Designed miniproteins, single chains, continued (4). Designs and how they scored, part 37

Each design is a single chain, and the fold is of that chain. pLDDT is the mean over its residues in the fold that is shown.

## One batch from the design tools (miniprotein)

Design m13261
Fold by ESMFold2-Fast:
Structure m13261 (fold): chain A 96 residues (1-96)
Amino acid sequence: MKEALERIIALLDQLIAKIKEMVKNKAPNEELIFEVEITTSFMLMIASIAGDSETADAIAEAEKKAIEYIEQGKPEEALKVIEELRAWLEERLKEA
């Protein structure tokens, strides 16, 4: 469990950095959505292999909300959702 959470957090840190740069450069919504989808797909796979359904559910909900915000032209709000997921995972890692 701990190793799976550490891997998921590392992927999420990479996504956060990439989304921040893409938002700064005014990347198209479809490119932002693609990066969220591909990264969360890997995170979901790791959570599923680890048998961590609670983490998988949290990732799926964050992906849905982030994509909805990007589609509404609010990529900064999508970034907040992703950063809140990262904070939740960090707290969960402390309990592992």
Scores: mean pLDDT 87

Design m13262
Fold by ESMFold2-Fast:
Structure m13262 (fold): chain A 67 residues (1-67)
Amino acid sequence: MDAATDARSARAQPLVQILNETLRALEAVRPLSNEERHEIAARLAAAWAADPLEGAEREARRLIEEA
């Protein structure tokens, strides 16, 4: 396996968890389209790039509150 994959997995694991939790929370309110899922993933990824853990968590919370 690629060592860079392990490093990326360790660094991005919280983002993947936040994404999965956010999608599940939103889908509990209403079904999501594939486009909505991609938009949510893009917004969380952008927030993660700006502030890895706290930024992504705040964006996830905002998305859930908007639902």
Scores: mean pLDDT 71

Design m13263
Fold by ESMFold2-Fast:
Structure m13263 (fold): chain A 68 residues (1-68)
Amino acid sequence: SSELEAKIQEALDKINEEAKKNPNASLQEIADKVKPFLDELYSTLSEEEQELLERAVLAKLLEIEQQK
């Protein structure tokens, strides 16, 4: 749905923003910084939507790792 796509994009944007602010941060540090925001999003999603968001987040973190 468009609402799920928007929430996924918000999560990816938050991860990108944190990575940009702290280019030397580890993936764990980035994950820890965005965790409260992601937990809030997960609480609004169904189990299937949570899986899609989790996969998108993991793919984004992997992309950031590969760029280091």
Scores: mean pLDDT 82

Design m13264
Fold by ESMFold2-Fast:
Structure m13264 (fold): chain A 75 residues (1-75)
Amino acid sequence: MSLDLDAAKESLSSLKDISGGVLSGVNSIRDLLTNKKDYKSAAEVARAAAKGGVNSDASKVQSLLDLADYYEQLA
């Protein structure tokens, strides 16, 4: 499970290139996952980041939604 979370954090880091707002969100998710293990809040931030990705690509938005669902299952 910790291995899967490391992969999820890495995927979120790659998305920071989309917009400046996403970088702050990704850092918050990483802190919630690593230091606080607050998966519910991490899922909420991931959903907000997906909504903020107004016109990236459907695949990147879907990846954020999939990560949010994954975190909700862990919470």
Scores: mean pLDDT 60

Design m13265
Fold by ESMFold2-Fast:
Parts: sequence; C-alpha cells; structure tokens
Structure m13265 (fold): chain A 86 residues (1-86)
Amino acid sequence: VKEIAEEIIKLAKQVIELTSDPEVQKAAEEVIKEAKKVKDSKNDTERTEAANKLISAAEKVIRLSTDPEVQKLALEIIDLAGKLIK
C-alpha cells in the first residue's frame, strides 16, 4: 500500500515537470496530497476515501491536458489507485 502511494507521488511529480499549465499542475498536486493521505491512512475507509479523491484528481489531469505523455502518466496513476480500493 505505502509503495503504491509512493509510486503515485512519483508519477504525479513527473506530470508537474512535463506541464506548464498551472491548472494541470494543481490537479497533479491534489493527486500528491491524496496519495500522502493514502500512505498515512489508519483503516480501509480512510484509504478508500483518499484513493477515490486521488482518482478524481487524476481524471481532472486527463480532462485538462492534451499532452499524450501527461495523459499516460495520469492513466497509470488511476490504475495504481484502483489497486488501493479493495
């Protein structure tokens, strides 16, 4: 769980590096914030809530960005976050 959250943080940081769009950067920062909450979660309910918010933020990255590399990273984030929801 913590390893998946750390990989999501790395991918979101790559999104921030690739984009000059401040709205895409803000959405990626929301992914990082929620991934940190996943890492610090004390129970399955807190983890699931944070993972759902993380997925919503990653979906926002896809909607705001037309860059195929950014979209690819956001899709990888969504796939990883799906593994946190059990």
Scores: mean pLDDT 80

Design m13266
Fold by ESMFold2-Fast:
Structure m13266 (fold): chain A 68 residues (1-68)
Amino acid sequence: MSTMEKIQQLIGELLDELGVPEDQKNFLLKLATTLSVDGVINLVRGVADQYGKPDLGEEVVERIKKVA
């Protein structure tokens, strides 16, 4: 898999764990394709914080850093 495919998978897994609705999940995954790695990290942190799971967000951020 490409780096971007791995990042998309990690974001998708996070959004599923947070219980994000399918329409919002699809929008966020599309938005992530337009962002830099730093932009994706900010998006992941923001969404996890919004859903009250900042620790899960940081776990996903560390996984993104390992594949980027």
Scores: mean pLDDT 82

Design m13267
Fold by ESMFold2-Fast:
Structure m13267 (fold): chain A 82 residues (1-82)
Amino acid sequence: SDAELKRLAWLLLDPSAPDEVRKAAAEVLYALDREAFERLARTLLTEAADQLSPEVREYLRGLLEGRVPVDVERARAVLAAY
């Protein structure tokens, strides 16, 4: 849903959220709407890299390059526990 996509984007952008939660939000967003994920991730890496930890930055690059396996079930479990 649009509301779910917005919540995932907010979690990815939230500097108070743990890296694991931000990575999980990115992974679920990638699976639900790859085009929206790619646009957001490229913007963040270019214009707001300071809002991302090195771990989150590398994870976003990994997803964009297809180097990271996507496990939506695991990612959703991380988000549910937060």
Scores: mean pLDDT 86

Design m13268
Fold by ESMFold2-Fast:
Structure m13268 (fold): chain A 96 residues (1-96)
Amino acid sequence: MMEMRLHSQTITFTHEGSKEKSLKVAQEIVDFVNKHAGQLTIVDIGLYGNRLEVTIEAVTEAAKEEALDFIKKLGKKYGPTKIEVSPSQTQAAREA
């Protein structure tokens, strides 16, 4: 009867464009994550000139898929985006 597996995943994406486009991408992502509070969390965000790096943690598979779809739409609108997804490696780590 233990059929529930929580699937926490980390999504890291990098956008390279102009500084202005990177700032707009960052704003759109913050707004999206705030709309999904409790399911998505920004772990890290950095702007390095024209390069934006953001790491988002998704608590559910559905939230991960929504975040990936949103990032793909940002890539079409603002320019190329690199996406890396890390599967949950430690579902049992720190479960006392």
Scores: mean pLDDT 72

Design m13269
Fold by ESMFold2-Fast:
Structure m13269 (fold): chain A 75 residues (1-75)
Amino acid sequence: MDEAVENLILGQAGIEGLSPEEREALLKDPEVRKKAIETLAKGYRLAADTYRDQGRFDVAERLEKQAKELEEKLK
């Protein structure tokens, strides 16, 4: 979960151009982390809805669980 948030933050920033110090500062920014968690949770919710519409209830349930776990981190 935390690794997925960090990967999203670094992916959006373009890790190729970041120094180790800049990368660490970005990953520790609470506003950046909060926005990344919100984005991932919304993504998992939308994906779960799509898979449910396709009859993939097992996948949808797992994605909903991931979204809920991320939403708990926002509290």
Scores: mean pLDDT 73

Design m13270
Fold by ESMFold2-Fast:
Structure m13270 (fold): chain A 124 residues (1-124)
Amino acid sequence: HMVVGIIGSNADKMIEGAKEAAKETGVDLTIVAARPLPSGEAEVRIVHYNAKTGEEKEERRRFASLEEARAFIRQVLDDAKGSVRLLVEAINASDFDIEVAKNVLTYLAEQGDTSLREIKLPSV
């Protein structure tokens, strides 16, 4: 099982990349993706993706701030220590940045590496 935390304005596009990695590796995926809203609140999408069937279940939650959403995502990742885990922070990520995140997730899944990896896009 893979668990991916995503934080940033391009979260929806990053979700598609993570699902593609899950499909390619055959590993089931949970995504927790936080997007800032114009109000200053954040929306979190929780997506459970079955890599074998392509079935999805989605839940949505609102948080008073992106900081609260970030704390929630880190808690989800901490609770999933037995899973392959990636945290992606993506503000205005390009198609190339999304492909990098997908490739990192695919690599971690193939290795069975359950260490939490964090990436910021674009990379500095």
Scores: mean pLDDT 80

Design m13271
Fold by ESMFold2-Fast:
Structure m13271 (fold): chain A 97 residues (1-97)
Amino acid sequence: AAAQQRLEQARKEAEEARKKMNELVKIDPSAKEAFKQGEGEASSRASKLTPDEAWRLAQEFRKKAEELKDKNITEAAYYYGAAYGAYVVMAQKLENL
């Protein structure tokens, strides 16, 4: 029950990060590549972490993306991608328990 709720929350947060990328792409097409770069780098880092550590990492990336979204579209997209990657890795780790 608790593990399933954490899995569902991680999936929901990943979906929200992806939706933010789709909004940013309408402003700057380079946002898609920045998102992919962030996802790849954060997924590699999160793969070495516990689910709780990966969740904290994802939350930190999301906070930074929210702070940057009105200042730097490509940097915000990178951090939304990084959050997405960390959330996805957390979800995968919880599914394999």
Scores: mean pLDDT 85

Design m13272
Fold by ESMFold2-Fast:
Structure m13272 (fold): chain A 71 residues (1-71)
Amino acid sequence: AEEFRELLQKGRELDAQGKYDESAKWYEEALKLAPPEDQAEVYIELARAYSGAGNLTEAAKAGKKAVDARD
């Protein structure tokens, strides 16, 4: 089972509610379980959540990791 996708879904539901600090925590847990080929997807969601929460430094770091994971 791709358990990281369940964690991603929980984060996305919180994002829809504007609960970006909480969604970032679910995305961080999803990242721990994500296989390398799916890490870019998780980092993109994490960057968006951090940006929504006003955590711009963390958002920039996650965005860079998303780009690096695609290479």
Scores: mean pLDDT 82

Design m13273
Fold by ESMFold2-Fast:
Structure m13273 (fold): chain A 104 residues (1-104)
Amino acid sequence: MTPEQEERLRALAEWLRERNLTLRELFLLASNPEARKIFEEIEEAIQSGSLTDEELEKLFVEMLRAMGFDEETIEGLKKALEGDEEAGAEGFLALMEHLLRKVD
């Protein structure tokens, strides 16, 4: 993990705490096979540069749906991540990558 990713993960942990969410809950959601599959598609798309930011956002939303979030919650999280900065989204992706790699 890079120092930047570590700092973003700490920021995400504090952001989640403020909203009464824990990293443990994200870990349990990350164990969902459908969410894992969509996350792998996002990771590959980022590495290949084959998708636009809008297409990546659509995959992120589909991942949240697979994790069991409803449409209102997904829209709320999307707005919160956009308002709370790039840090939240990057930290979430870094966290998901590490959780999935530990389960492999």
Scores: mean pLDDT 58

Design m13274
Fold by ESMFold2-Fast:
Structure m13274 (fold): chain A 65 residues (1-65)
Amino acid sequence: SLTEQIAALIKEAERALAAGDVETALALVDEVKRLAEQHPDPLYRDLALREAEELERRAREVAEK
């Protein structure tokens, strides 16, 4: 399902970020945002977009190290 795909990408982005792979994490965040916009449930869409934005913020903080 789209929900499962989004959840899997979020976990993969978190793993990339934990490994210091900012480029991969940001690419995965962009994919989460694209899929979230296509989700039919507005509550799920909002939650997924918030999760993606938080991951993007953390990735940018890591990139400054």
Scores: mean pLDDT 84

Design m13275
Fold by ESMFold2-Fast:
Parts: structure tokens; sequence; C-alpha cells
Structure m13275 (fold): chain A 93 residues (1-93)
């Protein structure tokens, strides 16, 4: 199940990044493969994916499904959402 949701997330990110070139998608796929080697790297990559999904404005249904599948705590999710909101706020001002 986790592998399927990550593949779905990478596919949706790929659709958005197609507008900016495939280099970023290739880097993300490599980071996902590296993350499979350790729990710490998986946790870091999951947080990176969540930030990327939020920045790209992926469907909320997919974001919630991903958060649930990777087992992030409500506190971790709120912290990441707050960080993304602050980054987007600063970029707009």
Amino acid sequence: EKEKIVEEVLEEISKELEKFGNAHLEAMKKNWEESLKSKEDREKFAKLLLKTMLILGLPEELIEKFEKAVGMSEEEVEEIRREVEEVLRKAAE
C-alpha cells in the first residue's frame, strides 16, 4: 500500500513538473530509491514529498491519503503545513 501511494504521488508530481522539465522528477525518483535503504531516509523523503505536494497544490484527497499511509503524526503534518504556508506567504510578499 505505501509503495502504491508513493508511486501515485510521484505520478502527480511528474504531471506538474512536466511544465518545468523532467530533471526534477528523475532526482525525486532517485531520492525515493535511496530512502528505501533506511528508516531515517524514508522519513526524510516522506516529509520532502509532503512539502512538494503542498507547494504544487496537489488534490487534498491525495495529500490526506499520503499522510495516513506514511504514518505521520498530526503534529508533524501541522508543522510541515505551517512551514509551507510561511514559505508561500513570503514568496507572495
Scores: mean pLDDT 69

Design m13276
Fold by ESMFold2-Fast:
Structure m13276 (fold): chain A 93 residues (1-93)
Amino acid sequence: HMLTEEEELERLEERLFILKIVLDYQKGKMTFEQALEKAVEFAESRRGPEYAEKVKKYLENIKKNPFTDEEIKRLQSEIEALEKRLAELRAKR
């Protein structure tokens, strides 16, 4: 609730990056190993090794419990909504 528009922008960019990797992995556009490498490296660069470990566990959980077609469709809708919010925040700056 109390995030600055700049902090909200950074968090939206981070969330979108990870979610797009998850979507590409679930749609078969990249392997699990490629998704894990990209997501973990990005997470570590932005928020350090503890956050990278959380992202790694998140992806490992998805590998064990792959998304249904309905969950993939929901993820696509979430990404579109976040991209729209990101564009709105960028337009305000």
Scores: mean pLDDT 83

Design m13277
Fold by ESMFold2-Fast:
Structure m13277 (fold): chain A 75 residues (1-75)
Amino acid sequence: SREEIIARVAALLVERARAAGSDQVLLDRKAIAEELGVSVSAVSAAIRELERRGLIEVSDNGVLTLLDPEALEAL
């Protein structure tokens, strides 16, 4: 389901942020799609939904900021 894809994208973002020691990660939609076995369009839709919920912020330079890592992990 779309909600399952959103939860899996959120979990991967949290994992990568922890590995980096930062609430900021470089957004690579293709790499996320390959990792999760989903389409790039599904990842893009999930990212837009997480932004709409106020859980992440994406900058023009491709940096994604986790605004609420605990809420992202709880999805």
Scores: mean pLDDT 88

Design m13278
Fold by ESMFold2-Fast:
Structure m13278 (fold): chain A 71 residues (1-71)
Amino acid sequence: MDTVLKVQAPSAEAATQLARALSEHPGVTRVEVDRENKTVYVTSSLSFEEAKKLVEEEAKKLGLDVKIEKV
């Protein structure tokens, strides 16, 4: 079963940057950006823990503070 994460970004620009970085990863199957709500939805073949770690690592590389929730 695919893992879906809801990622809250500090800005619409941050959400877009994070989505681009995440879309390059082979474990990420879909990325959807809600610029109005500053949210990125990430669909992954990875476990929740692995997907969360991936998002945290990419956010850290971009200098972004994000909140991650399981959908």
Scores: mean pLDDT 84

Design m13279
Fold by ESMFold2-Fast:
Structure m13279 (fold): chain A 69 residues (1-69)
Amino acid sequence: SALEEVLEEIMKKENLKSREEAEKLLEIKKKIHELGVEKQKKEPFEATPETVEEWLKKIKELEEKLLKE
């Protein structure tokens, strides 16, 4: 299935030992993607190096918060 293929890819790239860890990371990435799409839809995003760096910083902060939940 597509889910199993994605989980295997995540485990390989992140050197994860368990499927549960890959599932948790996938859930985090899905939430980050949804946040990015929502922001792009409501605010026209100008892709400059500065705006990309600021957006990535916010994503990193969100990832850290989700990992601590």
Scores: mean pLDDT 60

Design m13280
Fold by ESMFold2-Fast:
Structure m13280 (fold): chain A 77 residues (1-77)
Amino acid sequence: MLAELRERAREAYEAGDFRRALDLSLEALLVLGEQAGVGEEVQRLVDQARAAYDAGDWDLAQRYLEQAVALVREALA
């Protein structure tokens, strides 16, 4: 379930495993994006979040994740 993926992502972040937290969040977003018909756009945001994380810009990575969440929520409305 999405709630389980988000919970595990938070636990990973709290444990200092930000990469795993990001991966779990991205997995949840991709599932919802596919169901909402915006899978391609979510995939692009996922790619941007990954690039930001790789560059060490965790704030930017978080912003791309928030943007993907907002997109999915809007599409499922």
Scores: mean pLDDT 77

Design m13281
Fold by ESMFold2-Fast:
Structure m13281 (fold): chain A 66 residues (1-66)
Amino acid sequence: SMDKEIKEMENLLKNGALGMAVIIAISKQNKLTPKQQEIVEKARRELEPALKKEDEEILSMLKKLR
């Protein structure tokens, strides 16, 4: 059910960076509806720059702690 799939993606959208990464990964393995593509594009556009910066900070922190 597309309605169920869309709701699941909306739920992932609310789970922050990890949820966004999962949405993007799913989009690589399946043909998306226009609604789902809009969600993926929004997530990628808004979060990809922030994720890149956050990943750098997280990796830096992990390296410092270990």
Scores: mean pLDDT 64

Design m13282
Fold by ESMFold2-Fast:
Structure m13282 (fold): chain A 80 residues (1-80)
Amino acid sequence: MITYEDIERILRLYLEGRSQREIAEELGLPVSTVRAILTVWKNASSLAEAKELGLSDEEYQYIIDADIDIGIELIKEAVG
């Protein structure tokens, strides 16, 4: 099952310039799963749209939580 740590790492690797294929290989996940997570994140998709892409309610919440956590770190890094 996909964990919060998996989702956070997907988002971080994508921000570092890694492709969906490279992220999938690094984490041992299907490319379709990585693409679904990144699509939901980039498009700020609804829960219904995330579920259409095969994500659970819990995985959707992990995307929201990881986005907030990474956003806070990026703001802190940009300021000092």
Scores: mean pLDDT 82

Design m13283
Fold by ESMFold2-Fast:
Structure m13283 (fold): chain A 72 residues (1-72)
Amino acid sequence: GKKSTILTVATLAVAEKRGDERTANAARKILSDHSVLSDQEIEELYRLAKELLKENPNASPFEIAQKVLEKL
């Protein structure tokens, strides 16, 4: 669903910031295989997640996902 896609996008953003390439690659595969959103919608969510992560550098994927949902 949309919420699980947002969590996967948040997981990707956090993993990339931490240099966790394994988790980042797994998240990209999930988005490719299981996303209910378009590539454009995923890119927009990813940009928002990256912006929120800059403001909250120690946030977990779950916390970033919650902040993304609050902005929608």
Scores: mean pLDDT 83

Design m13284
Fold by ESMFold2-Fast:
Structure m13284 (fold): chain A 83 residues (1-83)
Amino acid sequence: MKITITIKAPNKEAAESMANAVKKYLEDEFGAKNVTVKVEGNTATITAEFDSEEKGQKAVETLNEIRKKAKERGVADIDIEVE
């Protein structure tokens, strides 16, 4: 299972920091593989692969909760796409 996460942050440093935190979180908690991070201005794109659909779905559920909290706090806008 492959997912793409897009983070729109207030600035480039925030985007890089948030993207690296998400990368580490996905690798450590969900066993994500082939995690890539691309930062363009204040937007970070993270791509991650999971060896099982179940692990990927759990990651997406957790990321959706993080997305909601980030938007409520006004710190970032997060979008999640599942392939």
Scores: mean pLDDT 84

Design m13285
Fold by ESMFold2-Fast:
Structure m13285 (fold): chain A 68 residues (1-68)
Amino acid sequence: SAEVEEVIELFREGRIDEAVERLRELIKNGVSILDLGEVYKAAKEVSPEMGRRVFELMVKWTKEQVAA
């Protein structure tokens, strides 16, 4: 989707805080696992550390959605 493509572009541009904020909204709105995988791939291309951090945030925020 356009929203997923925007988050990927923000990671590629190094606009990390904006990318993370947008990712949080995508997860709240029920983004697909396939689209999450594309965002995770983009984060890993920034750095391995960014990929790990984004994966941890995805797990955390997805669990929070299920618990609500």
Scores: mean pLDDT 83

Design m13286
Fold by ESMFold2-Fast:
Structure m13286 (fold): chain A 86 residues (1-86)
Amino acid sequence: SPEQQAARTLFRLTSLISGAEILVEIAKKTGDQSYLDKAQEQIDAARALLADHAHLLSPQTLARLQKQIDQAEALVAETKAALDAA
C-alpha cells in the first residue's frame, strides 16, 4: 500500500541520516576524515532516496527530512573544516 511504502521510505531515510550523524561523531573523536567521506555517502543516498520517493511523503514530512539532510551535510562540512585546521 502507499502507506506501507511511505513508512518503509521514512525508516530508510531516518536510518541514513542517523548513520551519517554517528559517522560524524566518530570522525570528531578519532580525527579520521574517512568517516566524513562515509557520512557524505549516507547523505547522498538519503538525498537520492528522498528525490525518488517525495511523492509518497506529506509536504510536512518532506520539509522536515530535507532540513535534517541539510543539517547533516552542514555538520559534515563544519567537522571537515575543523579537522583540516587541526
Scores: mean pLDDT 89

Design m13287
Fold by ESMFold2-Fast:
Structure m13287 (fold): chain A 86 residues (1-86)
Amino acid sequence: MMKTLNVRVVVPGELSPEEAEKLKEAIVEALEKAGAEVRHVTVRRDADQTTIGVVVDAEDGKKVEEAAQKAAEEMGLKAEVSVTEV
């Protein structure tokens, strides 16, 4: 059963605009490969953290969480990933 999920990825520190865009692209690609349909993407850069929010339709929230976490790790970033049903 498809669920609408909010995937939140938080990276400590301010990423450059280019680094934030690359992280966004990597996460979106990983989520699509995991079988999620991406509906909306947001990027927020603060002085102490960078946040990427992705709203997706997916069957498995755990698979989506693991895909986002792995995408950030492959970029050498330590990220906190949370998934909430909308």
Scores: mean pLDDT 84

Design m13288
Fold by ESMFold2-Fast:
Structure m13288 (fold): chain A 68 residues (1-68)
Amino acid sequence: VRSPEAIAAEEALLKASNEQQFVAALKNLAKADPVLARKAFDAYSQYFPSRLSAQNRVELGAYLDSLV
C-alpha cells in the first residue's frame, strides 16, 4: 500500500502542467518512496522524454541515486 504522501505526489505528477511542477512532484515522490520515484523517472525518460529537459534529467537522476 502506498503512503498518502506517495499517492499525493503521483497525482501531482499526473496534474503537472509544466516542467517545474513535474520536477517538484517527482522529488516529493522520491522522499516518500524512492524506489517508486526511480521507476517513474525511468518510465518517463523512456516513454515521455520531452517532459524533462536534459539538465533536469541529469539532476533528478543524481538526486534519486543519492536516495537509493
Scores: mean pLDDT 74

Design m13289
Fold by ESMFold2-Fast:
Structure m13289 (fold): chain A 96 residues (1-96)
Amino acid sequence: MEREEELREEALRILEEKGLPKTESLIESLKNAIEIGREFHEHLERIRELAEEILKILEEQGVKLSEEEKKQLLDRLTALYPTVEELEKLKEELLK
């Protein structure tokens, strides 16, 4: 259906937003990334869950955080450790 055209338009939008050159190779790479993006939404949820678990571990270790500080730390954790593997490793380090 219109998926191919929609993927191309979304890829072009992202390239323009990021100030990257609109080459066919980058467009094709982004189209693949957008298709994986549905899988990425599930991974993003997993990343958020892991970041929340890490936050809970820190609280149990005596780190007292306000709700605003918790939100800021969660945002920072997901920015610094953008993969499930990296966050799981961080959780393992904290639990030792």
Scores: mean pLDDT 68

Design m13290
Fold by ESMFold2-Fast:
Structure m13290 (fold): chain A 83 residues (1-83)
Amino acid sequence: SMSEKEAIKLYTEILFRIIAIEGEIFVAERSKNPELRQENLERARELAEDNRKKIEELGKIDPKLAEELQKKLDEVEERIRKA
């Protein structure tokens, strides 16, 4: 169905963005340069904000998948705040 195809597309996009956020955090946590660290954390925040919107869209189609991905996003957002 169209809803199933859209849910799979959104789920995949959200997962890849979470991986990208984790990558930005990984680089930031290992950077000895404060400016570069700040740039990576800012990119992580921008990716997280876009992901929140996609999760909201997914929630209208599949609330259970959205809840699963929201938990993963909450975990990476906490890591951004602690970095």
Scores: mean pLDDT 86

Design m13291
Fold by ESMFold2-Fast:
Structure m13291 (fold): chain A 82 residues (1-82)
Amino acid sequence: MRDTALALLEKTLAEREALAAREIAELVALGYSEEDARAIVEAALAGYEAALAALRAGASLEEVRAILAARNAEVEALVAEV
């Protein structure tokens, strides 16, 4: 399970990083500023990076879920500020 979670997080982060410029452009098309769109996308990427780093460091899947949940709340707060 851990190895599967690690592989999925690595794949998700790589895919999100590859799509970051497009996600920023899509948010701008929805009415966000470039700065706000970038902040939202960067916050989401940082969440996956933190989860992956924690999992590599031996964190439990529960701890990884907590990191992702905390980052989702932060992204939602950034979206609400716009």
Scores: mean pLDDT 76

Design m13292
Fold by ESMFold2-Fast:
Structure m13292 (fold): chain A 94 residues (1-94)
Amino acid sequence: SELEELLKEIRELLSKAYEALKNKDVETFKKLAEEIKKKLEELKRLDPSLSELVDKAIEYLEKAIEAAEKGDLSTAIEYFFETAEVVQQIIDKV
């Protein structure tokens, strides 16, 4: 389904974003995070019942981006793991 394909794309982007974050590549992390955010918004449009979880994932992702931009990679990684955990909750619900 379109929903399953979108979730697969989000998981792949999360994996790539984590690699960028581990490599301290903030610019690549930010670009991948923006793509993840767009895909999460698409997910919310396809299934509005996921809205609360999607909004929570986007909130954590925005906090990870802000921390990474400030050079606080430890905090960025923590918020990124919170994002990944919420995305897993979305996957488990569908």
Scores: mean pLDDT 90

Design m13293
Fold by ESMFold2-Fast:
Structure m13293 (fold): chain A 56 residues (1-56)
Amino acid sequence: AVGTKVKVLRVEGDKTVIEGSFPVGTLVGALGNKVVETIGDRSIVEGPVVDGDVVK
């Protein structure tokens, strides 16, 4: 949901895995990095994300 603060689970090369299942295309953080894949209860974001970044 818009305004949700994210928790980073791990960094996988150029991608970041966050807690929560967000739709592909969701923007996260000030840079607006996109969710590129969802796997169960987690999402994969293209680019860097830090704890507390906000879903746009």
Scores: mean pLDDT 81

Design m13294
Fold by ESMFold2-Fast:
Parts: structure tokens; C-alpha cells; sequence
Structure m13294 (fold): chain A 83 residues (1-83)
């Protein structure tokens, strides 16, 4: 529970970082916002496609952890493609 809450906080912080990153761009903000939306959709679908074992709390915790790690990876590549 506490670890899941920490992972949720990190995911929220990363989402805010992503928003600020796009807002800081001088050109093509709408294009990059659309690309970021696609990344979010891909991350959600990838996490949903996985099978999680254990209790309901463990399943939720592991899914949130996967969402965070997948978003980190895809967002890092996105940042590299922009700059």
C-alpha cells in the first residue's frame, strides 16, 4: 500500500514534468503534445495487456509500477527525439 502510494506520487510527478517539458518548447507544441498523448495511451495499453499475480493490492501495485517504468522509458526516448 505505502509503496504503491509512493509509486503513484512518482507517476504524478513524472506526468507534471512531461507537461512542463511540452509547455517549455518554442515550436511545434501541438505536435509534441499529440505525440505525448500517444505515448500515454501506449503505456496504458501495454500495462493493461500484462498478467499480474497475487492479491488485488499486489496486482494494483505491480501495474502502477509498470506504468511508471514504461512511461519513464518512453518519455526519455521522446525527450531525446525532440532535443
Amino acid sequence: SMETEETYRELRELALEAKKFVESLEENKEKYLEELKKIVEEVIEEAKSKTYEGSDEEKIGNMVKDLLELFKEKFEKFKESVK
Scores: mean pLDDT 81

Design m13295
Fold by ESMFold2-Fast:
Structure m13295 (fold): chain A 83 residues (1-83)
Amino acid sequence: MEEEEKEEEEAKKLILKYLEEEIETTPDEELREVLEKLKEALENNNVQEVMEELGEVWRKEKRTDLALTVQRIVQKAAEELAA
């Protein structure tokens, strides 16, 4: 089952890669700060907990751009991993 660990590590690397790209290119300071928090959470294996907290904030603020950005990052990583 070492293969599962390798797939998880590769997925994590690809997500971090695309997350860093979005952090560098986004002009929205609030979005950048949230993406940086997600990067730290991913590095510390706390993604689920942080995503739950952020999900509540996004619903309250009605920020759909963050959800779309995260979905795009995950989709790009999944496509590259599958190739």
Scores: mean pLDDT 69

